# Designed miniproteins, single chains, continued (5): the designs that were tried, part 5

Each design is a single chain, and the fold is of that chain. pLDDT is the mean over its residues in the fold that is shown.

## One batch from the design tools (miniprotein)

Design m16154
Fold by ESMFold2-Fast:
Structure m16154 (fold): chain A 102 residues (1-102)
Amino acid sequence: SAAEEAIEHLEKALEAIEEAIEAAKRGDVLRLVGQALRAMGHIIDAERLLEKVKDEKVREALEKAIEYLKKALKAAIKGDIESAKEYLEKAREYIKKAKELL
């Protein structure tokens, strides 16, 4: 089903975020950025699959996850790795929330 495929994409997004958080702990900005972008791609794929589901709580959770990933990328580019890590952790919580609602 579209929901099962969306869950698979959200699981891949969570994996990418965990790798980005580990990169942040090492000060590996390039790996952090690459993994955060990979996570965003998977969330966008999940949103596309869920377009017809029309669950507003799921949509809001995925929009918040993207918002926090964008904040993490901006913080990382400025060299604020601690803020980038905190934003990645927030994005992770919103993806988990979206998965629980599916």
Scores: mean pLDDT 89

Design m16155
Fold by ESMFold2-Fast:
Structure m16155 (fold): chain A 59 residues (1-59)
Amino acid sequence: MSRFEKMRKIVEITEEANKRIREVREELIAAGKSLKEIQEAIAKIAAEMFKEMKKVLES
């Protein structure tokens, strides 16, 4: 995989993670979850995004 293809995949991973963060945040706010629980859920999504990005860079 070329450097250019890796960069494109990183962008796609980032955009998908941002979309999911927004959806999860809205869902948890509607459910009356605490700020701490919302932050923890967002942090998990960010961590998964970082892992996927690292896999792409290491391939």
Scores: mean pLDDT 83

Design m16156
Fold by ESMFold2-Fast:
Structure m16156 (fold): chain A 68 residues (1-68)
Amino acid sequence: SGKEDLEKLYEELSKDPRLKVKKIGDDTLEVETTLSVEQITGLALRIIGDYPNLEVKVEGNKLTITIK
């Protein structure tokens, strides 16, 4: 389910010290990062590939991840 996918993603991303992960409500994660634009784009593509029930928006140094 999208909820379980979001929880698994939260735990995985929280292990990376380059990523500051925050829960916003029950269905959204905000990720702030020091990664380059190219690295952020690569991360977003990997998330979409691994979790097709999640939507990813990239805005500068931030990713917003929501359940579809």
Scores: mean pLDDT 84

Design m16157
Fold by ESMFold2-Fast:
Structure m16157 (fold): chain A 69 residues (1-69)
Amino acid sequence: SAALRAEAERLAAEALEAARAGDFDRVSQLTKRLEELAREAERRGDHALAAEIRRMLDEVQKEGVRAAT
């Protein structure tokens, strides 16, 4: 779904900005929403989109570690 991809990209961008700002409460909220979208993509049979969302989650996590250092 193009709409689901757009929502995931928006959430990932916001999570990266929050991580860089040190707002880890917001990062936690946004990553939980991304995980929900990844599960929804899997339930719809969109395994490619689910994999992309999980890659976005990994990037957010890496940025959070970098910002905390």
Scores: mean pLDDT 84

Design m16158
Fold by ESMFold2-Fast:
Structure m16158 (fold): chain A 86 residues (1-86)
Amino acid sequence: SKRAEALELLRRGLEAYRAGDYERAVELLTEAIRLLESVDPNSPELARALAGLAAAYGKLGDYEKAEEYAKRAEEIAKKAGVTPTE
């Protein structure tokens, strides 16, 4: 399913981030976000993907994008009733 594909991309993106492959994390998390927005725009998984993307941009030195995505992650997390993770 489209949701299952999004969750697999999220998993792989977060693994890439943990491995220090921040550019790969950006690619995978950006795709996960696109799919999650279409299937569940207020989900905890979308908040997690946005937080992960913010963290990856921070590691790459793109602090403007890191702040933008972190703010969006916090907003979606509030709507989902959760705290964003990584």
Scores: mean pLDDT 87

Design m16159
Fold by ESMFold2-Fast:
Structure m16159 (fold): chain A 131 residues (1-131)
Amino acid sequence: SLLDLMLESVEEALKEDPEELLKKYPIAEEIAKEYPNAHLLFKTRKVAEKLGIPEELVPTLLFLTILVGARLSGVEIPREELLEIKKLLEAGDYDTVSAKIYELGINPPVSDAEVLARTLKAFEIFLEKLK
């Protein structure tokens, strides 16, 4: 399934050295520094905007941010709830998604720049798996 490919892409991105990822995706540190007090999903949307990521792929990037954030926070999300979050992102219901992120306890103990860089790596891996 697409979800299984996304989860595999996240696992591969989590194995990468954070210093090497930050060098590969300098936009992650740029956005984290420009918007230090913004929510993680807002930062991901700004990354997508500045990189010119197509609008139809933005929900995928946001979903990967949540998957990366959950794994780094040690939070296990049931498959049914992951699919609900994905549908809400595709519908543009970011307020409901933000409430669910808070309720699930997703609060990664690393910099937002690292989360964003790992998200971009997972996104590239996922797109390669779709070829």
Scores: mean pLDDT 90

Design m16160
Fold by ESMFold2-Fast:
Structure m16160 (fold): chain A 118 residues (1-118)
Amino acid sequence: AVTLTESGGGTFRAGSSVRLTSKVSGVDFSSYYKAWWRQAPGEGWRFVALISADGSTTLYHPDVQGRFTISVDHSKSTSYLDMRDLREEDTAVYRSVLFAPGGPVFYGEGTEVVVSAA
């Protein structure tokens, strides 16, 4: 079975930094695009960041561009989302997504990030 296991979530203060990790098994990791999506309380799933199968191309939602960085470690079949300068608006469940254009899409279960101003 294909599994995407997210970790790194928790409760953080505004202005802090966190790394989310997605470990992938059951597929050829290098053949898939890797994305992160988030769902804020009361909202639907929204795109955050994308990296191409070969890691050469990245794309970010304007709300996170310059603050978040997506990266991959092919030797570990793992993708990362480095989140800098966290804001209360970044509070969401974050999930990793693997896809191929015109092919299958796989979703992780998600990890929660809560950002407080306190």
Scores: mean pLDDT 88

Design m16161
Fold by ESMFold2-Fast:
Structure m16161 (fold): chain A 83 residues (1-83)
Amino acid sequence: EKERLREEARRHFEKGVEAFAQGDYEAAAEHFEKAAELALKAGDYLLAAGAYYMLAEAYKKLGDEEKAAEYLAKAKELAALAA
């Protein structure tokens, strides 16, 4: 179960990175949100932190500074938990 969830999280993270690189920040946000959700369910806090960090960057590009700050805070909390 958890290994499969981690693999799905990784796939969404990769799709999010691709979308972000192409300037599709809406699609990037959707993929990074799903990646974080699946990573948390799998107990992979490092992957979840990375996904929330990229989600924050996507929202920053979309002009949603409030959501960007919220997800950056979540990323920092999870990164500390993973260390």
Scores: mean pLDDT 88

Design m16162
Fold by ESMFold2-Fast:
Structure m16162 (fold): chain A 58 residues (1-58)
Amino acid sequence: ELEELLANLDEPGVYQRIAELLKDANEEHVKLLEEAVAKNPRDAALRVLLAEAKRRLA
């Protein structure tokens, strides 16, 4: 599910859908978000989502 959302970052509401998914964040979600941030280095929203995922997993 997260992989599909990260493949469609241009879709309306995708960032909100990712944020909802991250309420139950796991280690796989963190890895996928780290890869997405690396592919989209100027996307501040992805960096915020990665930080939230790491915080929830800790």
Scores: mean pLDDT 78

Design m16163
Fold by ESMFold2-Fast:
Structure m16163 (fold): chain A 62 residues (1-62)
Amino acid sequence: GKLIAVTKGETTLVGDPLEVLKEGTEVEILRIYEDGMVEARSLATGKVGLLGLEDLENIRIV
């Protein structure tokens, strides 16, 4: 299964280029780092980048 979450509010997916994610955007969590950073893929665009785990809610396995 995939680990899916949604953004709590507007946040920035830190990749190249940067992507602004609106509130309620679904992301696939690819990796959680020990510092609380997350590597995630935006399900809307397919882009991969970093954001904070604190910016995500409703984490579930699908």
Scores: mean pLDDT 86

Design m16164
Fold by ESMFold2-Fast:
Structure m16164 (fold): chain A 95 residues (1-95)
Amino acid sequence: NALEEAKKKLSPTQFKVLEENLARIKRLRERMDELSPFARELVEQAEADLKWFIDAVVNEKVSQLEADFLLLVVSGTVYAAELAMERERERRKAA
């Protein structure tokens, strides 16, 4: 399992951020009908970035500092998707 291999190579803090982002993406996927096209693109981008990140960590292609920055970037994309979902929800409520 690639996630188990990544856990062995990441710090506990880095792995926690990875798990939290995976859980947040799963929650966004479960609410796809509430997502704007823009929010869906952000979810797909975050999924692709996390898949690439896990592979890069397993194959020892990233340093600890690079892992921290890459996780920060993915967290930003996930947060933007959550904000876009809230904005779309408000728009639908106002209509």
Scores: mean pLDDT 86

Design m16166
Fold by ESMFold2-Fast:
Structure m16166 (fold): chain A 75 residues (1-75)
Amino acid sequence: SARERVLELLARADEEMRRMIEEGAPLAEAARRAAELAEEAARVAEEAGDRESAELAREAARRMEEMAEKIEAEE
C-alpha cells in the first residue's frame, strides 16, 4: 500500500542518515540525503491522496534541509 511505501521510505531516511554519520559523512550531507527520501515519501503520500502523511513527510524534509543549511552556515 501507499502507506507502507511511505513508512518504508521514512525508515530508509533514518537508516541512511545514521549510516552516513557513523561512516564519517558530513552532517549536512547526511541530513540532505534524509530530506531527499522524506520528499519522496511526501510525493507517494500525495499521489495516494493521503494529505496528512504528505504534510508530515514534507515537514520532516524541510526540517532536515534547514538543519543542513545551518550546519553549513556555521562552518
Scores: mean pLDDT 81

Design m16167
Fold by ESMFold2-Fast:
Structure m16167 (fold): chain A 98 residues (1-98)
Amino acid sequence: MEKVSEEELDREAELALYLIGGVIAMKYGDYETAIKYFEKALELASGKERADILTDLGEAYFKLGEYDKAIEYYREALKVDPKNKRAQEGLKKAEAAK
């Protein structure tokens, strides 16, 4: 219905690249690099995408043992999308690890 601008296409492509970079970094245990990629992705994301990325940041901080930071990001994800199951499960795990 709306015309997708060239700038919007560039934004979507850049968002996808940062998300892929973050996921790869998580898989290889480079949680600090994953956080940097997810923070860049968060600047480009809107709506439900923001909740998913905030959840990814929570998971990365949880892996670093930064449980208070993980709880903060999971709560922010749930403010954006209260039905985000990954954020709900992550919050419970982080609170239990505290």
Scores: mean pLDDT 84

Design m16168
Fold by ESMFold2-Fast:
Structure m16168 (fold): chain A 93 residues (1-93)
Amino acid sequence: FKEKAEEYEKKGEEYEKKGDLKKAAEYYDKAGYYYALAGDLKKAAEAYEKAAELLLKIDKNSPEAYILLAEAYFYRGDYEKGLEYLEKAHALR
């Protein structure tokens, strides 16, 4: 899982440098998923937060971005902020 997470993170960085923010976000999201499976919750949170930041650059009202922020904060153990972001995602529908 860790090797796949690192591979997807590198792909995210490549697409971000090329300005393909949507593909970059997709790869950072995949990296977060595989970091979580590897038990690296800190790296998972960082990857999900990065994916969310890129989605918000495309559409500041992206419900998907706020769901990813909630996931990142839950992995950091910040349940209060995680719930706030879930409520934000719900409000944007």
Scores: mean pLDDT 85

Design m16169
Fold by ESMFold2-Fast:
Structure m16169 (fold): chain A 90 residues (1-90)
Amino acid sequence: MEAGEEAAEAARRAARAAIEGGEGAAAAGAALAALGGGVDALLAGERGDAEGTRRGAEAAARGAEHAAEVAGSEEGREAARRAREAAERA
C-alpha cells in the first residue's frame, strides 16, 4: 500500500512537470504513461497484490523518467528519482 501510494504520487508530479514544461502529444503521452503506472501500483497495493504493486511501480518509474525528459526541468528529474526509489522499495 505505502509503495503504491509513493509511486502514484511521484508519477503525478512527473506528469505535471511534463505538461508544464513539454509540448503537445509528447507531453500528454509521457504524462499518461506515468499516471497509468501509478494508478496500477496504487490499485494493486490496495488489493494486497505485491507483484502487481512492483509491476505498476516499475511502469510508473519508467513513465516518470520519460516525463522528466519531456519536461526538461529539475522538478521532473526529482519526481523521476522519487518514482524509481518507490519502485525499488516495492
Scores: mean pLDDT 80

Design m16170
Fold by ESMFold2-Fast:
Structure m16170 (fold): chain A 89 residues (1-89)
Amino acid sequence: MEKIKENLKKQKLVSEALEIYRLVLAGKFDEAIARLEKILGRPVTIESVRAFYEEVLKAAKEIFDEKTQKILSEMLREAFERLIARLEA
């Protein structure tokens, strides 16, 4: 039971990260921030964005093959770097 819950949690985490990626690429930064705040249950900071990105990469490493992990890492890194830049502005 616990292993199934952990796998579903990891799948949900990656799915949420991809939705944030989609919003950031569409220039919908306020919606991306609001969605991330709801996921985290607290205000979005640069540190919380970096922590979320690292958790998503760890989840992806356990679910996907190395090639898919690399593609996701590169896509998500670009989106989260843009989000951090928006928070710094």
Scores: mean pLDDT 81

Design m16171
Fold by ESMFold2-Fast:
Structure m16171 (fold): chain A 74 residues (1-74)
Amino acid sequence: APTLFERMAEAGDPSAVEPLIAALSSPDPQVRLDAARALGRLGDPRAVPALEAALSDPDPAVRAAAREALERIR
């Protein structure tokens, strides 16, 4: 099932951008993954610096999601 973050992104809520950027710093890799995907769906360029940092994430799924999000925004 989609997370709360993914649901916020699907709704196109611009107030979701800042909480999702914060979620990229979560100790839980699943939360970081869901945040990266949600930011990609929102397409807001405010997320670009945080997503670029996520390209160095220890989790390969988070890195892949950040790359895909950046390709969608750029």
Scores: mean pLDDT 80

Design m16172
Fold by ESMFold2-Fast:
Structure m16172 (fold): chain A 69 residues (1-69)
Amino acid sequence: SVLEAFQQVGELAEKGREALRAGDLETARRYVEELRELSRQLSKVPGMEKLAELAEETARDLEEEIERA
């Protein structure tokens, strides 16, 4: 469902930021990859295009935060 996909994006983002705050850059980068994979999977489902965009934008934001660390 749209709600479940939205919650999954939020959960992956939060876990990625927790890893970044702990200094675990390898784990934080893994969550960037998981968000991008989620975006790719959602982009294949009609009606999920905006959630696919949200997942990709969230991955880019987390990647930028990692690069600034």
Scores: mean pLDDT 87

Design m16173
Fold by ESMFold2-Fast:
Structure m16173 (fold): chain A 76 residues (1-76)
Amino acid sequence: SFEELKKEILEKFKKSIEETKEYIKSLNLPNEEEIIKKLEEFEKKAEETLKLSEEEFWPAMLEVVGELEEFLKEEL
């Protein structure tokens, strides 16, 4: 079902965020706490997409992923 697919996509996204957090912590950056908080904000935004219809879910998830990519490019 689409609801199951959304959950699988979110679980993979959350796993990616956790792996990114571990990587950031390994870099010993002076702004580590700020970066981690932003990653947690992206995770929350992704969780909100579970409430969306199929037509709204894909654009919303692509926006979250795009914003995350730009954030990481600016900080790393």
Scores: mean pLDDT 86

Design m16174
Fold by ESMFold2-Fast:
Parts: C-alpha cells; sequence; structure tokens
Structure m16174 (fold): chain A 72 residues (1-72)
C-alpha cells in the first residue's frame, strides 16, 4: 500500500531527526533520556507495522507515552 510505504518512510525520517536531536542535546541527561524513549518507541512501532501487528504497534505507542510522562 502507498500509505503503508509512506508511513514507514515518515517513521525513518522521524527516527533520524530524533537521533540528531539526541546528539545536539548530549550534555542534557534528562533530554537525552526522553529522546531515547522516543527513538525506542518509534523503532518498535516501525518493526510492528512492518510485521502487520497493529495491536502491538498500538501498545508500543501507549507504553512510550507513559514512559515520557514519567520522565516529565
Amino acid sequence: SPLHEQALKYLDEAIAKLKELKEKNKDNPKVVKILEVAIETYEKLKEYIEKGDLEKAQKVVEEGAKKVDELL
């Protein structure tokens, strides 16, 4: 599906930008930790979308949001 391919491309671009932000903020441990959670969440989301496991994809987003809230 073109929408599926576009979603994976956007996730790859988002992951790359988050990794760049992490490098730019490497001297701020709290910001680094938040960005690491976001990167891990997007990487797992991409993996489950590629596998067609939409239920696990949803759970990854929910768990990632909870982890970010705990760091704020």
Scores: mean pLDDT 84

Design m16175
Fold by ESMFold2-Fast:
Structure m16175 (fold): chain A 61 residues (1-61)
Amino acid sequence: MSEAEKLIEELEKALEEEKDEKRKQQIRTVIDMIKQAVKNNDEELLASMMKYAKGLLEKLK
């Protein structure tokens, strides 16, 4: 499993546990952007979104 796939899995778990609709929407958006970056081979967007997602997951703990 790639680092991006692991990160998506962690974000999906956070999404299942989240109760705030605004935070859920933020998590869904990040998941979608990472998936889009992978699909389009956009390495710069992927790196930026992975960094953002890691920060978001840390804040949610």
Scores: mean pLDDT 80

Design m16176
Fold by ESMFold2-Fast:
Formats: sequence, C-alpha cells, structure tokens
Structure m16176 (fold): chain A 68 residues (1-68)
Amino acid sequence: DKENIEKAKKYIEEARQALEAGDIHAAVENLRKAIEYIKKIKNKETQDKLLEEVRQLGRELAARLNAR
C-alpha cells in the first residue's frame, strides 16, 4: 500500500507544479495518474484524504479553464 500512496502523492505534486506553471495538459494527465493509484489504496482514510486533494486541484484547474 505504501507504493500506491507514494505514487499518488508524487502525481498530485506533479499536477500542482504543472498547474502553477500553466501547463493545463500536464496537470490533467498527472491528476488522472494520481486517481489511478488512489483507487488502489486499501486504507480508506488515506484514500479519502488524497481524493480531497485531487478535488481541490480539480476545482482550481476548472477555475483557470473558465477564466479569460
């Protein structure tokens, strides 16, 4: 389970960095990869915490896409 948690955190961080750099395509790709690993996490509390981080980044991404 540690491997899935570590990979999920890595992709969440890469998605955040891509979003800050304005690379929307890379941000979306890394969020998709993060979700893939989050689904494999057996600990429900850890899974829910990481899903909330993904939701927060997804909301920020959507806000930037809707901004002019």
Scores: mean pLDDT 82

Design m16177
Fold by ESMFold2-Fast:
Parts: sequence; structure tokens; C-alpha cells
Structure m16177 (fold): chain A 63 residues (1-63)
Amino acid sequence: STPAERLARILELLAEGVPFEEALAREGLAFSSPEELVQHLLELGVVTPEEGADLLAAMERSL
């Protein structure tokens, strides 16, 4: 799976009410916060800084 595909699945799980830590674990990831996940995606080039900020805000609203 690509990082973008993993992100899409995590966002779907969060939208369905799955807890953040469980959603990450199902995709084989371990981050302690949405901020760490967004930072990782920025480092991989999957999102821009602007997209990362929007994503962080959206994930914090979903938690």
C-alpha cells in the first residue's frame, strides 16, 4: 500500500468512530498523536504544509 492509501483507510476508520490508536494499529502504524501522523506524511511528501494543517484540524474534530 502507498502512504496515501494508508491515510485514506485511517481517515475512513476515524469517520466510522474507530479510536485513533486502533485505526493506526490496523494499518501497521504507531503514532501517539494526530500531529505525529501529519508530520510523518509531510516528511514522506504525501501532503503539503497547507494540506497537513487542514488534515490535522479535520482529524482533531473527528477524535
Scores: mean pLDDT 73

Design m16178
Fold by ESMFold2-Fast:
Structure m16178 (fold): chain A 57 residues (1-57)
Amino acid sequence: DLEKGREYEKKGLAAYTRGDYATAAKYFEQAAKYYENVDPERAKKAREAAEIARKLA
C-alpha cells in the first residue's frame, strides 16, 4: 500500500527530526512493510532509514 507507506515514512521523518530515533525506526519499518509489494526500492530505502535511526537510538 503506497499511501500507507508514505504516511508512515512521513511519521518516521517527523519523529527523526524531533530526535525520537526509536519511534522513527519503528515508523520507517512500518513504511517498508507497506512498500514491499508495490515499491521494493522505496522499501529498501525505508529499511536503511530504520537502521540508521536504530543506530542513533
Scores: mean pLDDT 84

Design m16179
Fold by ESMFold2-Fast:
Structure m16179 (fold): chain A 58 residues (1-58)
Amino acid sequence: MEELKKEAAKIINELAKLGAIEEAYEYRDKVVLAIIENDLEKVKEIVKEAKEKLEKLK
């Protein structure tokens, strides 16, 4: 879980740096909720979606 938290934070910060601030906040909120629920699979899904968004913005 800790590695996923670090990866999520990194991706969210990169999205914000590229100006996708609204998407960064949405992904942050989704990740926080999934962590509270201890839903590892949901965290992985959100991280994957955020990565795909980041790749398209580059």
Scores: mean pLDDT 79

Design m16180
Fold by ESMFold2-Fast:
Structure m16180 (fold): chain A 74 residues (1-74)
Amino acid sequence: DEKKERIIEKIAELQAALKRLAAAAGESLSLPDPEEIAERYIESAGADEALAKLEELLAAIPEAERLLREGRLD
């Protein structure tokens, strides 16, 4: 269950970042519950692969936020 909890945490962090990016663009994001996403992801890909992918996505968020801010400042 520890891996599932870590995956839920990372999904929640990713969703928070996506909502911030959407809000900055004047958009609204309706996202599923992080636990529901985590359960589906673990079932399809496995916990270790899900964790690795989420870490990659979270690492890319600062760059994505920077690029979006620069595009929106124009």
Scores: mean pLDDT 74

Design m16181
Fold by ESMFold2-Fast:
Structure m16181 (fold): chain A 73 residues (1-73)
Amino acid sequence: SMEEFEERLEELEERIEALEEEPNPSMEDLLELETEVGVLQLEAAVRKMYQFFPRLQELLDRIRALQARLAAQ
């Protein structure tokens, strides 16, 4: 359902926020979250839940920003 999808999005947002607060977040954890966001993007596309695309893209951008920070070290 849409409500269950929103709950999964909120769970991912909380996990990403927790990693953003860490001084040295794990690259492995970031790659896992990127994969999970990708799965939700595919599910949203298949179910035509276009309203969630901006939130999913925002999460992906946040993960990529953390990955870029780690790669610069």
Scores: mean pLDDT 86

Design m16182
Fold by ESMFold2-Fast:
Structure m16182 (fold): chain A 80 residues (1-80)
Amino acid sequence: SSSELEELERLAKKIEKLAEMSEEEQLKLVEELAEFLRRLGVPESGIENVVRALRDAIAAGRYDDAKDIALAVLDLVRKR
Protein backbone atom coordinates (compact mmCIF):
# COMPACT_ATOMS: atom_id res chain seq x y z
CA SER A 1 0.00 0.00 0.00
CA SER A 2 1.04 3.67 -0.38
CA SER A 3 1.10 4.02 3.43
CA GLU A 4 3.49 1.05 3.79
CA LEU A 5 5.76 2.44 1.04
CA GLU A 6 5.81 5.91 2.68
CA GLU A 7 6.71 4.40 6.08
CA LEU A 8 9.38 2.21 4.46
CA GLU A 9 10.95 5.27 2.76
CA ARG A 10 10.78 7.27 6.04
CA LEU A 11 12.51 4.42 7.94
CA ALA A 12 15.18 4.09 5.20
CA LYS A 13 16.02 7.82 5.49
CA LYS A 14 16.30 7.56 9.30
CA ILE A 15 18.50 4.45 9.00
CA GLU A 16 20.86 6.30 6.61
CA LYS A 17 21.37 8.89 9.41
CA LEU A 18 21.84 6.25 12.16
CA ALA A 19 25.48 7.27 12.87
CA GLU A 20 24.30 10.89 13.54
CA MET A 21 21.82 9.72 16.22
CA SER A 22 22.20 9.26 19.97
CA GLU A 23 22.14 5.66 21.30
CA GLU A 24 18.61 6.32 22.66
CA GLU A 25 17.45 7.45 19.18
CA GLN A 26 19.19 4.45 17.53
CA LEU A 27 17.46 1.98 19.87
CA LYS A 28 14.11 3.73 19.31
CA LEU A 29 14.65 3.36 15.54
CA VAL A 30 15.29 -0.39 16.04
CA GLU A 31 11.93 -0.56 17.91
CA GLU A 32 10.20 1.38 15.08
CA LEU A 33 11.63 -1.08 12.53
CA ALA A 34 10.51 -4.09 14.63
CA GLU A 35 6.96 -2.67 14.90
CA PHE A 36 6.88 -2.01 11.12
CA LEU A 37 7.97 -5.62 10.40
CA ARG A 38 5.35 -6.92 12.89
CA ARG A 39 2.58 -4.95 11.11
CA LEU A 40 3.73 -6.47 7.78
CA GLY A 41 3.26 -9.98 9.25
CA VAL A 42 6.95 -10.92 9.58
CA PRO A 43 7.25 -13.85 12.05
CA GLU A 44 8.35 -12.87 15.58
CA SER A 45 11.41 -15.18 15.34
CA GLY A 46 12.57 -13.22 12.27
CA ILE A 47 11.98 -9.88 14.01
CA GLU A 48 13.94 -11.02 17.10
CA ASN A 49 16.90 -12.06 14.90
CA VAL A 50 16.93 -8.63 13.17
CA VAL A 51 16.59 -6.73 16.49
CA ARG A 52 19.44 -8.75 18.07
CA ALA A 53 21.75 -8.18 15.06
CA LEU A 54 21.01 -4.42 15.05
CA ARG A 55 21.46 -4.04 18.83
CA ASP A 56 24.76 -5.97 18.71
CA ALA A 57 26.09 -3.80 15.84
CA ILE A 58 25.04 -0.56 17.61
CA ALA A 59 26.59 -1.71 20.93
CA ALA A 60 29.85 -2.44 19.05
CA GLY A 61 29.82 1.02 17.40
CA ARG A 62 29.49 -0.67 13.97
CA TYR A 63 26.95 1.81 12.59
CA ASP A 64 27.67 0.93 8.94
CA ASP A 65 26.89 -2.75 9.71
CA ALA A 66 23.67 -1.75 11.53
CA LYS A 67 22.66 0.47 8.58
CA ASP A 68 23.41 -2.29 6.02
CA ILE A 69 21.41 -4.90 7.99
CA ALA A 70 18.40 -2.58 8.45
CA LEU A 71 18.38 -1.44 4.79
CA ALA A 72 18.72 -5.07 3.58
CA VAL A 73 15.67 -6.03 5.70
CA LEU A 74 13.64 -3.12 4.26
CA ASP A 75 14.73 -4.11 0.72
CA LEU A 76 13.52 -7.71 1.32
CA VAL A 77 10.05 -6.57 2.49
CA ARG A 78 9.81 -4.06 -0.40
CA LYS A 79 10.48 -6.81 -3.03
CA ARG A 80 7.62 -9.09 -1.84
Scores: mean pLDDT 85

Design m16183
Fold by ESMFold2-Fast:
Structure m16183 (fold): chain A 117 residues (1-117)
Amino acid sequence: SPLEEIKKRVIEVLDRLIQLLDDYLAGKITREQARAGVGELVAELTRILDEASRLGAPDEFLQQLTAVTLLANRVLADLDAGKLTPESARRYRELLEKIKKAIEEGKPIDIDEVVAW
């Protein structure tokens, strides 16, 4: 279904974002490379959210997509400000993995945990 294809695309974006954080923490990519990669993923998430909304995706799924987009934008802002630390990157990774699991299992996320961070 169109919704299943969108969910698959979101999981692929989450995997790429997690990989970018892991590569950045391991010193495999520069801050400029990480910024470029995260920026591309933010643009893709914005397009996915618009498409999912137009298809009438469930509110819970739209909230999950909004949470991912907010986290990706925070990563981008922290990279731009030179504030992305190993500790903050690890926390972003944990939240992204949590959202990924929730989407894969069709379960709700605690949106308050995501927006408070």
Scores: mean pLDDT 85

Design m16184
Fold by ESMFold2-Fast:
Structure m16184 (fold): chain A 72 residues (1-72)
Amino acid sequence: SMERQRRIEEARRRVEEAEREGKVGMMVSTEGPQEVSDSEINKTLGETVHEAHENGQPVVVEVVREGATRDP
């Protein structure tokens, strides 16, 4: 849990720093029992990255994944 939380905080910091520099920041974090497919995540990321590229903006993407199942 500590390792995951640290990665989330690091990713959040990098995204916030990128946004302060006028870049497009994206963070994908999956928490708890996951029913979100990698396909849907990749599709959303692809669309956002494509839009940022069309606008000539740099994109910072951070992906943080949790284990398949979390204790209730």
Scores: mean pLDDT 63

Design m16185
Fold by ESMFold2-Fast:
Structure m16185 (fold): chain A 57 residues (1-57)
Amino acid sequence: MEEEAKEEIEKGKEALKKGDYKEAMEHFGRAFEYAKKSSVELAEEAYKLALEVTKAM
């Protein structure tokens, strides 16, 4: 769960750097689902990153 959350955050950040906001949102959403079962800190990070994508859209 924690490793999967971190992997999805990395993929989301890569998509965000490419300007692929839809892919970034999908990855951050998956990261949040993994993180909420294992790490409040990772869940909060994924949620904040998803909000940043929403602002950029």
Scores: mean pLDDT 79

Design m16187
Fold by ESMFold2-Fast:
Structure m16187 (fold): chain A 61 residues (1-61)
Amino acid sequence: EEEEIRKKIEELEKEKEEVEAEGAEKVEELKDNPAKAAAVYAATKIEVIGLDIDIELLKRQ
């Protein structure tokens, strides 16, 4: 039970790091288009917040 929760948290933390890395890369690719860069940044932040919520919910189980 605790081992399963720990494994799930590790998977979500890895997904969060991948999402942040991919988002940062896309923002850099769009540096000549600040409106699109801002949209990608906002989308990435929303996804990261969702993953943080999932991690916190697992920690409380």
Scores: mean pLDDT 81

Design m16188
Fold by ESMFold2-Fast:
Structure m16188 (fold): chain A 74 residues (1-74)
Amino acid sequence: SFEDILNETLRTLILFAEGRISAEEAIERLEEALKRLQEEYPEETKVISRIKAAIEALRAGASPEEVLELLSKL
């Protein structure tokens, strides 16, 4: 479901913020979530854009706090 994808996305960022997974692992999980959203919920353009922004921030070495802020506005 849409809610399950969002919960998985938030959990991924929390695990990254806690140092339990690497930025590479977080990016992989977010890219899988993004793929599912684009295929099943393409009308959710705001959520899709924010997950894309979170992936870009992670690739740029952004802090966990900054990345979490991007999704807090969902």
Scores: mean pLDDT 81

Design m16189
Fold by ESMFold2-Fast:
Structure m16189 (fold): chain A 62 residues (1-62)
Amino acid sequence: SEEAKRREAVGRIARLARAANPDATIFGDLEKNKLTVRNVPEEARDEIEALAKEAGFEVEFK
């Protein structure tokens, strides 16, 4: 289902973020199609943004 696909994408993004920085946090607002990602180094952001957009999310980095 699309919901399962989006949930899997959030899980992948969370793992990728934490692999880049163990202190990284991800907050998902599924109703607004928005992810807030904190403490991720700049070199990981492009990949995270690409994955999020493919899954239908906009991304805000903090």
Scores: mean pLDDT 82

